# Designed miniproteins, single chains, continued (4): the designs that were tried, part 33

Each design is a single chain, and the fold is of that chain. pLDDT is the mean over its residues in the fold that is shown.

## One batch from the design tools (miniprotein)

Design m13126
Fold by ESMFold2-Fast:
Structure m13126 (fold): chain A 75 residues (1-75)
Amino acid sequence: DVEQLGELALHARERLENGVIEEVDPEKLKQALEDVKKHHENGEAIRGGLVRKVSFEEVRERVDTIVNAVIEYKK
C-alpha cells in the first residue's frame, strides 16, 4: 500500500530531522528501500488488469509526495 510506504518514509525523515542522522545504518536503509520496492512491485502484479512497469524512481516520487502532503496537512 502506497500509504504504508509514505509512513515508512515519514518515520525515516522524522528520525533524520531529530538529529539521529549519525545513527542511520546505510545497510538498514538499503534493505528498507528494497522492501518498499518489492512491496510496490508485488501490489502492481496482484492488481492484474494492467500490469504496469513501476520503477523505483516512481515509487520514491510517490512516497515523497505523500510524505510532503502529510507534513503540510499536520502544519
Scores: mean pLDDT 50

Design m13127
Fold by ESMFold2-Fast:
Structure m13127 (fold): chain A 89 residues (1-89)
Amino acid sequence: PPLTPEQVDDILVSFARMALSVAKIAYDNIKKKLQQGLISQQQYDEEVQKLTEDTLKILDKIREQAKKENAKRAIEEVDRAIEEVKKLA
């Protein structure tokens, strides 16, 4: 049976929140590696850039699906996640 619009919106909100949560953990891990001297500043900058680009690409895909589904809460959640990712970079 097809999902209800509310169920689709809830699922997409959860995906956006999970993507942001995973990104935050990854940013913290990269920062700790730099602080421990395990990576250079150059490697830090490259890893942060790649993580930011990869995360924004995932969020863009969720946003496109949310727009197709008219999932307003998910669109708002993705937009907040995008702004938080940009601040972490």
Scores: mean pLDDT 89

Design m13128
Fold by ESMFold2-Fast:
Structure m13128 (fold): chain A 100 residues (1-100)
Amino acid sequence: LKELEERLLELIEEVIRIAEESTDPEEAIEKVRKKLEEFLSSLKREIDREIAESLYGVALSLLDGLSTLTDEEKRQLALEKMREALKEFLRLLIKREEEK
């Protein structure tokens, strides 16, 4: 899941980049949703649907939080904290699967 964690963090960074570079907010939202759907589709092929849905929910919550940050310094700090939270979340999911 280390590779999955890295991919999810890259997705979050890409979403922020799309939001910052796009002049049309509707187009930005559409691009973000498309990337999330592609990511979720990939996950559903590799892992349990329940896990994929949980990861999708976490990703959306993180993206919503990041979208409210306008200070570049605070945004970097938030990304670091979100990376730590995501890493812990993935560890819990791995442990849960091992206990099945």
Scores: mean pLDDT 59

Design m13129
Fold by ESMFold2-Fast:
Structure m13129 (fold): chain A 64 residues (1-64)
Amino acid sequence: GPKPPRTPGEAAANREFLEQLKREDATFAAHLPGILKLSGASDEQELARLVPRESLELLREVFK
């Protein structure tokens, strides 16, 4: 099943992916505050540490 990042390197890769999503999709960027509230993350760095890569991929598909 989907697992959150286990190393600082994995968290950094998730952070890079999240930043890419923000740049590619203004609609996704507009939904980030809601995503943060639902995930319980205080900011995008914490979101990248808590959320599995598979969940970020799903968000990409939802906010195309």
Scores: mean pLDDT 74

Design m13130
Fold by ESMFold2-Fast:
Structure m13130 (fold): chain A 66 residues (1-66)
Amino acid sequence: LSEPEQKVIDELEKQGLTDEAKKMKKKLEELEQKFMASTDPQQRQQYLAEAQKVFDEGRKKAEEAK
């Protein structure tokens, strides 16, 4: 996980959204593994876009929980 992604996960945990934090972490780790395993540039770009959406959703949930 990148540092910004980990910070969002940590914030979700601080807000008591432990299950959301765990789900986000698993999704990002799965997408990272798929990205690293893929040899297709278009497929890699898709995984990056999905990871960005997961990150943005997590950040929004952390903000809304404040």
Scores: mean pLDDT 82

Design m13131
Fold by ESMFold2-Fast:
Structure m13131 (fold): chain A 91 residues (1-91)
Amino acid sequence: MELAEKAKEALKKGNYEEADKYLKEMQEKIREALAAGNKKEAAELIRKLGEVEAEYVYDLMTKVYGKSEEEAKKLAEEVLEYYKKKAEEAE
């Protein structure tokens, strides 16, 4: 998905504002897919959103807030699991 790729590239560059913009666009696409009854598309988008959000949380916690890698990894794993569950519920 193009938005997830753009968000990940923004994170690699440390551009959290740009990453947040693409995350919001992804959330809008998920809402549209769910409203249209496109459950499979919504589930795929939710999984991709979860991947980006997990990377975002890890980077933000380690590089901006100076948290340990262990704390950041735990939070990122919790985010990833949350979105995996949401994707399964959408299918």
Scores: mean pLDDT 83

Design m13132
Fold by ESMFold2-Fast:
Structure m13132 (fold): chain A 67 residues (1-67)
Amino acid sequence: MEEEAKKVLEEAKKAVETAVRKGLITEEQGRRVIEESERIVKEAEKTGDLEKAKKEIERLILQAINS
């Protein structure tokens, strides 16, 4: 994994862990967000569009919190 893609995924995992710890989302929701984030990052590695991946992941986290 490229260093930038790795950093995006690590930040996503940290944000999800924090949201679960604060009770904003369930562990099940957090697991699903991480799985989807991994898919998004893998696709972004192929296209080179990590900024799009970051925005998609941020949207997923916000949707989980607001659900």
Scores: mean pLDDT 79

Design m13133
Fold by ESMFold2-Fast:
Formats: structure tokens, C-alpha cells, sequence
Structure m13133 (fold): chain A 74 residues (1-74)
């Protein structure tokens, strides 16, 4: 069975893949966002999921924040 973290991450991946495609992000950028999600702690992942689940606009905001955070590390 999937762990609680794996379940939360999978749900986040589904939401963000749909949102990223709507934003016309490159496949490379989508992979960077997914990598960032996978590195989140369980508590951080739950918070991101709760926020992203509130609305399409919230999901878009969260994906852009994760993308920006990834770019800052390079």
C-alpha cells in the first residue's frame, strides 16, 4: 500500500500536471516542479495539497511558487 506521503504526492502530481499543461510549461519545467514536490516533507506536501485543492487559481499560484523556488537554487 502507498504511504501517506506517497498518496499526498501522487494527488499533488495529478493536480500540478493538469495545471502546468494549462500554463503551457515545457516538459523540462514540469519535471523540475515534480522533483520539488517529491522533496517536500509530509507536512509541507499536505499544506501545498490543501491550498492547491481550494481552487484552480490556488493551484496555479502554488505551481508558480514551486517553480520559482526551484529556479532560485540554480
Amino acid sequence: MLSEKEKVVKELEEIFLKTAKELNLSEEDIQKILETIRKLSLESAKTVLETASKSRESAKTMILLLYHEYLKEK
Scores: mean pLDDT 74

Design m13134
Fold by ESMFold2-Fast:
Structure m13134 (fold): chain A 95 residues (1-95)
Amino acid sequence: MVEEVLKLIEEVVEKLKELEGEEAAKQFLKTVYAEAYLLVNPNATVEELRELHKRVEELSEEELLEKIKELLEKLKEEDLEKLKKKLKEVLKELE
């Protein structure tokens, strides 16, 4: 399951780089990281999320993917299925 979600993320990143460039792909990864973080930490405050956004701004694409993988490993099966469905919809829109 985690591997399937990661593969979909990588496919979206590849398509975004081709269509919109590397900055669009990096913004997508930041969005995925924030969504995964909120699924693991549903009671996160606005201030905590702002601090998180500042920290991820300095991360490379590879570092972001590693952090995303770590969060995905902490998610429940239902949340992984929800992310998988959303990522498939995004990928379909890009194709």
Scores: mean pLDDT 81

Design m13135
Fold by ESMFold2-Fast:
Structure m13135 (fold): chain A 82 residues (1-82)
Amino acid sequence: KPPFPPTTREQFIAFLERLLKLAREEGAPQSVIDLLEETLKLARDPSVSLLEVIEHFNSLFLKLTPEEQAVLRRLLRRALAE
């Protein structure tokens, strides 16, 4: 199930761009940066639904190590508070 409240595609893309910027600024692992870049590319494809983008994000998240998952959870919390 999607981890975010329903948003427009433009708002979701802006959120992912902000999250990716924060990840780079905080020196997140390359695996976390790669996950965010892949999700952002998929979100920019108008043939892919937002639900599919969120499901893909969750699938990639589950493939991360526990340490990398903790980094991404921290970044998500900060991005949502902004």
Scores: mean pLDDT 80

Design m13136
Fold by ESMFold2-Fast:
Structure m13136 (fold): chain A 93 residues (1-93)
Amino acid sequence: SLNNLESRLLSEARMYEAGAELLDEARRLLEEGDVEKAVRMLRNASDAGIISEGGKVAEAAERSRDEGIKLAEQAREKQLQLAKQYLNQANSL
C-alpha cells in the first residue's frame, strides 16, 4: 500500500498543479477582457473538482474583472501550496 499511497499523493499534487495552471490561464483571459471564456473555464474546472474555489472566482469575475483577477491569483497560490505539500509527502515516503 506504500506504492499506492505514493501514487495517490503524486496524483493529488498533479491535480492541484493543473488547477493552478487553469487559474493562471483564467487570470490571463480576464486581463485580456475575455470574461465569458474565463468564467466558463473556472466553472468547468469547479464542476470537475479540479478547482474547489473555481465557482467563487467565476462569480467574482462576473461582478468585477479586477476582483476576479485578485481571487484567481489567491486561489492559484493556494493550489500551488497544496501541490507542494502533497509532493513533499510523497518524497518523504
Scores: mean pLDDT 87

Design m13137
Fold by ESMFold2-Fast:
Structure m13137 (fold): chain A 63 residues (1-63)
Amino acid sequence: SMEEILELMRKDPEFREEYLEITVKASLEIMKAWLDGDREAIDRVVAEEEAKIAELIAKVKAK
């Protein structure tokens, strides 16, 4: 699936911008939660990131 994501990022600039926005924001929130020792926050952010990525992929494939 990572190979598929990379191919989509190369072919679709809109997908690339949305994917990077989701991933960068999630990474910052995960790092902050990790430093705070907040496992619940990490789990929540990871789940939200995965859901957003899945929706983004579905949107592109439905086109």
Scores: mean pLDDT 84

Design m13138
Fold by ESMFold2-Fast:
Structure m13138 (fold): chain A 68 residues (1-68)
Amino acid sequence: MAAPKKPTKEDIEEYIEKQRELARTKRDDVDGARAELNKWLSKFDKEEFEKVANEYGQEKRKELLAKL
């Protein structure tokens, strides 16, 4: 069994970009694009990925609040 890849901040940024690309995907292609995104995510540990994503999101939220 392939060991899950430990996610990094760069991987979270790549995930955000893939989500943006998915949002721009044509209606007929969206299922295929979503499947590709899910395959990419499957190489990471879900719990660790969510933890790193939450930390990244908190950092970005603090940046947004500091501008208010």
Scores: mean pLDDT 71

Design m13139
Fold by ESMFold2-Fast:
Structure m13139 (fold): chain A 75 residues (1-75)
Amino acid sequence: KKKMELVVKYLKKQLEKGRPGKPLTEVEQKILEIAETSPSVEEFVRKVAELLEEELSEEAIKGAAEEIIKVAEEE
């Protein structure tokens, strides 16, 4: 729960840096919605991969989740 809140804040911060004052695209809105409704960072990564039609192994999902948490915590 706490890790997902940190990831959501990180994503919003990155979107604001890339496109300050501009509305989110449909894909960006869906990614944020997935992040806000996902019970874990691993589930978030899995659902985003499905949205983007990417095939990820369970190991790749876990690795990506750990990296995202680490980057979000450093911000």
Scores: mean pLDDT 75

Design m13140
Fold by ESMFold2-Fast:
Structure m13140 (fold): chain A 91 residues (1-91)
Amino acid sequence: SMQSLLERMLNKLNEIGKLVKEAIENPEKAVELGEKAAKLARETAEWLRRQGYPRMARGVLVMAGNSLIDAGKATKNEKVIKLGKELLEEA
């Protein structure tokens, strides 16, 4: 159902948000955690495309990309900013 799909998407977005928060709280792990968040965002977007929802897939990449840019700016980590920009370019 649409509700089950949205709930799964929101759970994945929540997990991406937790990884981004952990990256901000642990700057020495920010790149590793940012890469995990980007991977999860890409996997979630691909899953949504396979379900026939390319606009929702784009939304996931935009949300995750902006979150990583904000995290990279907060931690002054250019590699994390670059990861976020890459997700926005893929959207």
Scores: mean pLDDT 90

Design m13141
Fold by ESMFold2-Fast:
Structure m13141 (fold): chain A 56 residues (1-56)
Amino acid sequence: AEEEAQKAALRERLRAVAGVTDDQMRITRVTYDADGTLIAEVEPGPAAGPGAQALA
C-alpha cells in the first residue's frame, strides 16, 4: 500500500523532471539507501521497445 503510493509519486516526478512516462519505465520497488535517499528500482516498460530504457 505505502510502497504503491511511493511508486506512483516517483512515477509522476520522473515524468515531470525527466520526461519519462510510466509506459516506458516500470518502477518495480521503492526503498531507501544508507543515506536515507529514496531509490526506485526500474525495469523497461511495455513501450520501451527492445533493450533497456532505464533511467540512470
Scores: mean pLDDT 63

Design m13142
Fold by ESMFold2-Fast:
Structure m13142 (fold): chain A 59 residues (1-59)
Amino acid sequence: MNVIEEAMKYVIEAKKKGTPNEEIAERLQEIFETDLKLSDEALEEAKENAEKQLKEHKE
């Protein structure tokens, strides 16, 4: 099973059940950092896209 999808579903369901954000965040961060490097790659792509747009706009 995809760990990313499992983590996302966990957050959504926990929020619907009224679980405190702090507990959700702590658990997710642990899973995210230890199990998922994939999110780092997604963030890297987002950064590159943002930087590309900024380079087009020079002052």
Scores: mean pLDDT 61

Design m13143
Fold by ESMFold2-Fast:
Order: structure tokens, then sequence, then C-alpha cells
Structure m13143 (fold): chain A 101 residues (1-101)
């Protein structure tokens, strides 16, 4: 489904960001943030079409944090922690939507 494809893209993008951070590769971090931004936007659009309001809100939060990080010269530890937490919150929102729908 479109939702499954969007979730797979989000997971791949987030894993790429974690890997880029471990490698301390500034260009790879920036590329991974761009992928994560696109994945979050796509998930928000798909979730909106399905009426998943909590997923839309959580995806929009992740999108905003990633966009802010991309506007900065480098990804700070505080920005990464915020993105990590937003990703966890989004996974929880997805689980609730699937279990309660």
Amino acid sequence: SALDAALDALSRAFNALVAARKAKDAEAIKAALRELLEAARRLREVAAAEGLEEVVAAAARLEALVAEALSAPELTEEQFRAIFQAHIDLEVAILHAIVTG
C-alpha cells in the first residue's frame, strides 16, 4: 500500500541518518536529512488521505525539526535528539492508528 511504502521510506531515511552520524560524515548527514524530510512529507500526505490525524501531526513535527536542522550549518546533538524523539513519537502514532483503526 501507499502507507507501507511511505513507512519503509521513513525507516530507510532514519537509518541512513543514524549511520551518517556514526561515520561523522557532514555531507552524508545532510543527504540523509534531505531524504528524511522527503519521507516525512510523503508520510504526512498519505496519512492525511487516510484520515490518520495523529500520524499527520507527528509527521509534520518531524518535518519541521528536519527542515530546521537542514537550515543550520551542522546538525547539533540537541537537534538530533529532537529528531530522534519525533521519530519515536511518529512510530507510536502509527502503531496507535493501526491498532485502534
Scores: mean pLDDT 88

Design m13144
Fold by ESMFold2-Fast:
Structure m13144 (fold): chain A 87 residues (1-87)
Amino acid sequence: MEEELRRRLEEEKRREEELKEALDEMERYLLQILAKEGKLSPATQQKLGVTVDESLSLEELEEKMSEAFKKMADLILERILERQKEK
């Protein structure tokens, strides 16, 4: 009925938003790493809106990016497992 359909749509929307947030977070840390390694010009950094946190080391940024990637991978895996449960 309508309540189960609504709940399923809300869960899908929430999962898509969580995945998007994880991707955006991973991209932010990746861009900061590239900027710190000198692989992004100052003009490119400004165009992409890259804010480098100088309080974080390269290693700390790599750790944060790895954590964001792991979160994204876990969300993708959960979606795959849920699809397999429906068969």
Scores: mean pLDDT 75

Design m13145
Fold by ESMFold2-Fast:
Structure m13145 (fold): chain A 73 residues (1-73)
Amino acid sequence: DEAAIERLAELTREQAYRDAKAAAEQGLDPLALAEETAAQIEREGERYGRPELGRAVAEAVLEGAREAVEELE
C-alpha cells in the first residue's frame, strides 16, 4: 500500500530529524551517520524484494537529517 509507505516515510523523517539533532549535540557528524543508515536500508530493501520501500525510507532518513543540519547552521 503506497499510503502505508508514505506514512512510514513520514515517521522515519521525524525520527531521523531527532536522531540527527542528538548526534550533532554529541559532536558526531549527523549527515555521515544518516548516509550510512540510508545506504544500509536501501541495500536491505533490494535484498528482500522491497526496493521501493527501501528507497522511500532511505530518502526519509536523509531528509530528516538535512532538516536538522540546516537548522543548526
Scores: mean pLDDT 84

Design m13146
Fold by ESMFold2-Fast:
Structure m13146 (fold): chain A 68 residues (1-68)
Amino acid sequence: DAELRARWAEVEAIYRSLSPAAQEEFERRFLAILDELQARIGDLSEEEFQRELADRVLEAARALAAAQ
């Protein structure tokens, strides 16, 4: 999945550019996103789970980069 790989590559690039404090906040948001999606695991396909995870994590990363 080229789109999924591209989203995770962007997340990695953003994460590397974040301050240590912003990286800690990113990790907190990532865990919160995982908790929300895991609560829905019975209602999501594997592909839907992976796509929503990547999309929400990328959104969180972009928001933190913009706040710097």
Scores: mean pLDDT 84

Design m13147
Fold by ESMFold2-Fast:
Structure m13147 (fold): chain A 78 residues (1-78)
Amino acid sequence: MTVTVTSALGETVTVEGVSQEAADHIRRALADVLAGRFDEASRHLNKAIEILKKEGKEEQAEAVADLLTRTGAYVATQ
């Protein structure tokens, strides 16, 4: 499946070929970002990264990790 995640800065990351479990965490993170809940979004994105790495999807895990880093930087400036 394909999941699109948008950062707090409006940047979009598309992750495809992911499991339902990883997709659910990414989807929850997206909802949290849109609601301004960046700490919760970071937690869900971090969990998705762990699942993707376990599944051998390192490229997708790196994309999610980049988004998490940007989200964390945004939260730190608030």
Scores: mean pLDDT 70

Design m13148
Fold by ESMFold2-Fast:
Structure m13148 (fold): chain A 64 residues (1-64)
Amino acid sequence: SILEKVREYLRENGLDTLTLAQLVEFGEKEFGIDPSKVLQIALDRGLTRLTAEEAVEIIEEAKK
């Protein structure tokens, strides 16, 4: 699942949350998502730092 992939990324990098830049890179590498889509959704939600659950919601929205 997307959630499991995000949680694995956090664990491997010793992180509890992702920066917006890290989410953009993760979404592009793992799912081929356009960086500008991820950026726009996160900014529209007022998010610059994201939990795993928030990252999943943005990735799922960007894939629509």
Scores: mean pLDDT 84

Design m13149
Fold by ESMFold2-Fast:
Formats: sequence, structure tokens, C-alpha cells
Structure m13149 (fold): chain A 78 residues (1-78)
Amino acid sequence: MKKEFDEELRELIERARKLIEEAKASKDPLEADILVALAEMILSVAELEIKTNGEPSKEVKEEIEEVRKEVDRLREEV
């Protein structure tokens, strides 16, 4: 059963990563800020899913932590 949950979380992580890469590539600082904010919202949804459904695999948890750190860094840079 954990496998389906891990897959759902990975989809959220991939969406957040794509938004982060788009933010880094953006020529408009405001667009970049919006993309980072959307990535953070997706990560917050993933964290809520974990809180309600229980702990995912260690790999997925580490991936979420990595993306969260990247969002935090981009927010400090802006």
C-alpha cells in the first residue's frame, strides 16, 4: 500500500521541482517569486499527505527535504 502513496508524493515532488527549475530560468523576478510560491504550496500539500497517511519511504522523505531546502534558498536569494 505504501508504494501507491510514495508514487503520489513523487508526483508532487516532480511538480515542485519543475516549478523551481522554471523559476531559476525565468527572466522576470516577479514570475520567479510566483513559481517558487507555487512550489512551496505543493510541498505543503505533500507534508499534509504525510501527516494524514503516515510516513513515506525514506527515499521520498529525503527528496521532500531536498526540495524544501531548495525553495528556502531561492526565497533567501530573491
Scores: mean pLDDT 78

Design m13150
Fold by ESMFold2-Fast:
Structure m13150 (fold): chain A 97 residues (1-97)
Amino acid sequence: SERQEAAREAIELLLRGLKLKIALHLGIKPEELTDEDIKKALEEFGVDPSVLDKLKEEEKAAEELLKEELSEEEYEDALRARERFEKEIEKLEKELE
């Protein structure tokens, strides 16, 4: 259970970081950010807005996995997915600068 919670928290923190960067760019509060605001900001920076849809789909997939007892192999797959998210968000942060 602790492993599942840690994986979810990691994904949530990465998405929060991206939202904070976009909120600061738009001059609004992070809690007031809508999906449309995020997609518009990404498009303005020349980033494909479908990246948000992909991140949300992987977050949803992670939530479904967290409802079940993960095997060691499934947990390792979740860690690799987290590393992929971390790299994609790092790329987006560099493009937003």
Scores: mean pLDDT 66

Design m13151
Fold by ESMFold2-Fast:
Structure m13151 (fold): chain A 69 residues (1-69)
Amino acid sequence: MLSEEMEIQIKASMAIMGASVIVKYSEDEEAKKRARELAEKAAEAEKALDEKEVDEVLEEVKKLMKEVE
């Protein structure tokens, strides 16, 4: 099984990847701006090993992805 630190890193990577897809492919400039902010928050939460913050950012990225579809 993965350690807690590895799980946080994987979740943060998923959030950053999802945000990057929105930045690259979305036509909505506000969505792109929000995605960049969420990617920065995911990176900071990963550095802090803050699982709650990583989970919250990942959920926000998922919500933003649904809004731009």
Scores: mean pLDDT 80

Design m13152
Fold by ESMFold2-Fast:
Structure m13152 (fold): chain A 85 residues (1-85)
Amino acid sequence: SQDEINKLLDEFNKRVDELMDLIQQALETATPEQQQQLHQIGLSLQGLKDDVLHYAGDGSAEEFEKKVKEALETIKKYEQQVKEL
């Protein structure tokens, strides 16, 4: 349903914002090697956000729901990578 899609998109945007904030905080105390990894994760996260937003204007509702769910799983992987640094 559209309500379920809106809820997933809200969760996606919230998690992107939280992870972007976490990356910015981590950069303040990061070593040069950690900074390189954090920048790479940040670029990947921005690309993921742009991809989801692009897809929101194109494709079917079912395909969009699948895209957002896959993006949320990708965010979880990035969150783990940041926390392990």
Scores: mean pLDDT 84

Design m13153
Fold by ESMFold2-Fast:
Structure m13153 (fold): chain A 108 residues (1-108)
Amino acid sequence: SEKIKELIKEALTALKNHPLAEPFLLPVDAKFLRDEDYYKRVPNPLSLSTIEELVNQGKIKSIEEFKKLVEQMINNVLKYYPPDHAWRFAAEELRKVFEEVLSKLPKE
């Protein structure tokens, strides 16, 4: 529904505006990471811009689908980076922000 799409776009805007969102804004350039095995470790790479594109294309039909994509994006960072990496801490914080944003959305 249009109302669900609007709520998802508002949630995306809140995530994109968070100070720790920078690592998640754009698709990962594996060439800059200098990791030839990046796509083997992260077979489904996601960014906030990728999720926004899917929303705009009408491919995300529910809040639950949106939640799963954001959770996968965060889990990709948590799996790839070691526990002491700054981007891992950013992923844990963004997850908390997302849980707070979701708590304000209708449960359907």
Scores: mean pLDDT 77

Design m13154
Fold by ESMFold2-Fast:
Structure m13154 (fold): chain A 92 residues (1-92)
Amino acid sequence: MLTPEERLQEMYDVILSLVLLGVDASRASIWLYEKLKELGLPLPQPRKEANIYEAAFLYFNGEISYDELLALLDQVFEGKLRLKVIGKVKLP
């Protein structure tokens, strides 16, 4: 299992990449779902997928603390998600 810090970094990198590409939340969610499916990783429930994206935006805006973000990510992924190097899975 990834450590909480490693998990946070990987999720942060994915969501940051999607945000920087100007992809709207619904398109980002669809892209993430398809990418996880292609990689054979656990698929999040649609609500959990929306929650992680929302949590990252709140963190980037300084609305929530680091510990609060970690708690939300831990609930969403429950320590079961294994990701490869996120930079390799950026949108085209």
Scores: mean pLDDT 51

Design m13155
Fold by ESMFold2-Fast:
Structure m13155 (fold): chain A 66 residues (1-66)
Amino acid sequence: MSVEELAEELVRRFGLSRRAARTIAEMVKYSNATPEEIADILARQYGVSKGRAKRAARFAKEQLAK
């Protein structure tokens, strides 16, 4: 799954902005950041609720892990 495809899925499922969704997709694909670390960044940079960002990050990791 590409970063673009994953970001579009996150927009549809979690109501995230395209920029926030792309940030999650890239961090999950190219870094070892935990869902907690990703959620903290999204909350600070994009004003996404920490709970929503954490659920989205976990979902993204599951999609790339199969």
Scores: mean pLDDT 82

Design m13156
Fold by ESMFold2-Fast:
Structure m13156 (fold): chain A 68 residues (1-68)
Amino acid sequence: SADLKAAEEYSKQGQALTQRRRDALANQSPDAARAQAAALDREMSAVQAKLTDYTLKIFREKRREEEE
């Protein structure tokens, strides 16, 4: 379904952001790393919110199928 594909895509985006955050902290000056990590944390929060929304939507639809 479209919701499952969206959830998978946001999950992949979250994994990529986690890796970018790790790389930023390891490979940059402290000031640059901190600023980039803060920006990535904001993006990650947005992605996690979307993933949660789609997961809840999928769960609610599953409940509709199971409750009679």
Scores: mean pLDDT 78

Design m13157
Fold by ESMFold2-Fast:
Structure m13157 (fold): chain A 70 residues (1-70)
Amino acid sequence: SLLDRLKEFIRALQENPDAKVLILGKWYTGQELLELSEEEVFRYLVEDVGLSEEVARELARLFARAREEV
């Protein structure tokens, strides 16, 4: 499931908090990605990825949920 894949991604970030990840032209550390709020994730999905607000909100919720569950 998408939730399981997000959990795997979150675990990889937790194991590599200093690793740099390039997302949509901006560099993040694993720690910075783990600290993104649900609203910040939503904003990136709408503004940079071009997803609909409905899809972006659901994905932002799943990301926040994955973070809480790992």
Scores: mean pLDDT 81

Design m13158
Fold by ESMFold2-Fast:
Structure m13158 (fold): chain A 71 residues (1-71)
Amino acid sequence: ELDALKAKLKALADDVIKLLESLGEDKKAAQIKRTVDYIMSYADQTGDKDFLLDAIDTLEIIKKKLEEKKK
């Protein structure tokens, strides 16, 4: 359901933001926060689950790349 996808996106965004902050990328962390807020608003207006799924997939790729930078 929409609310479950929004919750997943929010949790994933929080993980990405923490990773960016740990790397000193505060400006990028702020950008991700603003982008996620926009995505949440768009999903609330349209009910577009596919848009949320695409956003989740994108953040999962970003999270993986950031985790690889720690190695």
Scores: mean pLDDT 81

Design m13159
Fold by ESMFold2-Fast:
Structure m13159 (fold): chain A 71 residues (1-71)
Amino acid sequence: SKIEELIKKLKEEKDPEKKVKLTREILSLNPSDEALKEVEKLAEEDKDKKAGLEILIEIGMYLLEQGVSKV
């Protein structure tokens, strides 16, 4: 699927700004809970803590907009 292709690109991406852009594109496609968890895991495991945090913020904002609270 397009979401799986974008997640694969996110796994291989090194540029923080491109990681955030890929995350936003994934979120725009209304990913499944499984896909969201995979993106969240990638963000939490990221050696670039700032990039990882920015990805988590994007996911949090998406979940808030969908009426779901990330705790």
Scores: mean pLDDT 81

Design m13160
Fold by ESMFold2-Fast:
Order: C-alpha cells, then sequence, then structure tokens
Structure m13160 (fold): chain A 86 residues (1-86)
C-alpha cells in the first residue's frame, strides 16, 4: 500500500497525466476506511505533488467537525487541480 501511495503522488507531479492520476488517487482514497489516514494522504499529495498549502486542522484538533472541514478543503484542492488540468 505505501509503495502505491508514493507512486500516485509521483504521478501527480506529471502534468501530462495529472487528471487521470487524480482520478486514480481519489479511487485509492475510497479504499482507505480511516478518515484521518485519508486526510493525511490527501494533504501529502496536495503539498508534495501540487505545491499547494494543505489544511492543518486535522493535525491540531480532535474535533470531528475540524476533520470534516479539512477533508472537504483538500477534496476541493484536488478537484480544482483536476479541472485546471482538463
Amino acid sequence: MEARKAELIERLKDPETLAAAIDEFLALLDTIPDPLERIALMAEAVEKALGLTASRLHLTSDDPLDREISEALLLIQLGVAKANAE
């Protein structure tokens, strides 16, 4: 699993396949049952592959609402990146 996560993050750096790589990455997120693990992986992809600033609410708060807000913001960042790649 970790090798697949790293592979997808590297593929997100390739502008030729960015939209397809985002779709594969979102599909991988759907296989992760732990919402905190999903959010952490999204934040890593947003920061390391897309060069954007990711929400840190999920790292500093134990509030479930702050986790939901962080997840929504990260999904928006991924969706905007995909739309701009199309």
Scores: mean pLDDT 75

Design m13161
Fold by ESMFold2-Fast:
Structure m13161 (fold): chain A 64 residues (1-64)
Amino acid sequence: SEKEKRLVILEARLTVLKGSVYFNERVIKSRADDPERVAEAQAEIERDKKEIEEIEKEIEKLKA
């Protein structure tokens, strides 16, 4: 069904975004001496976390 296809897409995107957050948290720790890279990683984490929240809300609505 379209609902099931949408859920698969959303859950796949959620996995990618959570992986991105994890990698950027590691970048912040490993690149502490590179303030520009740290700032870029922090900005990406903030954007990714916002998208994660929206995706999780859509998944909840689709499962209801």
Scores: mean pLDDT 89

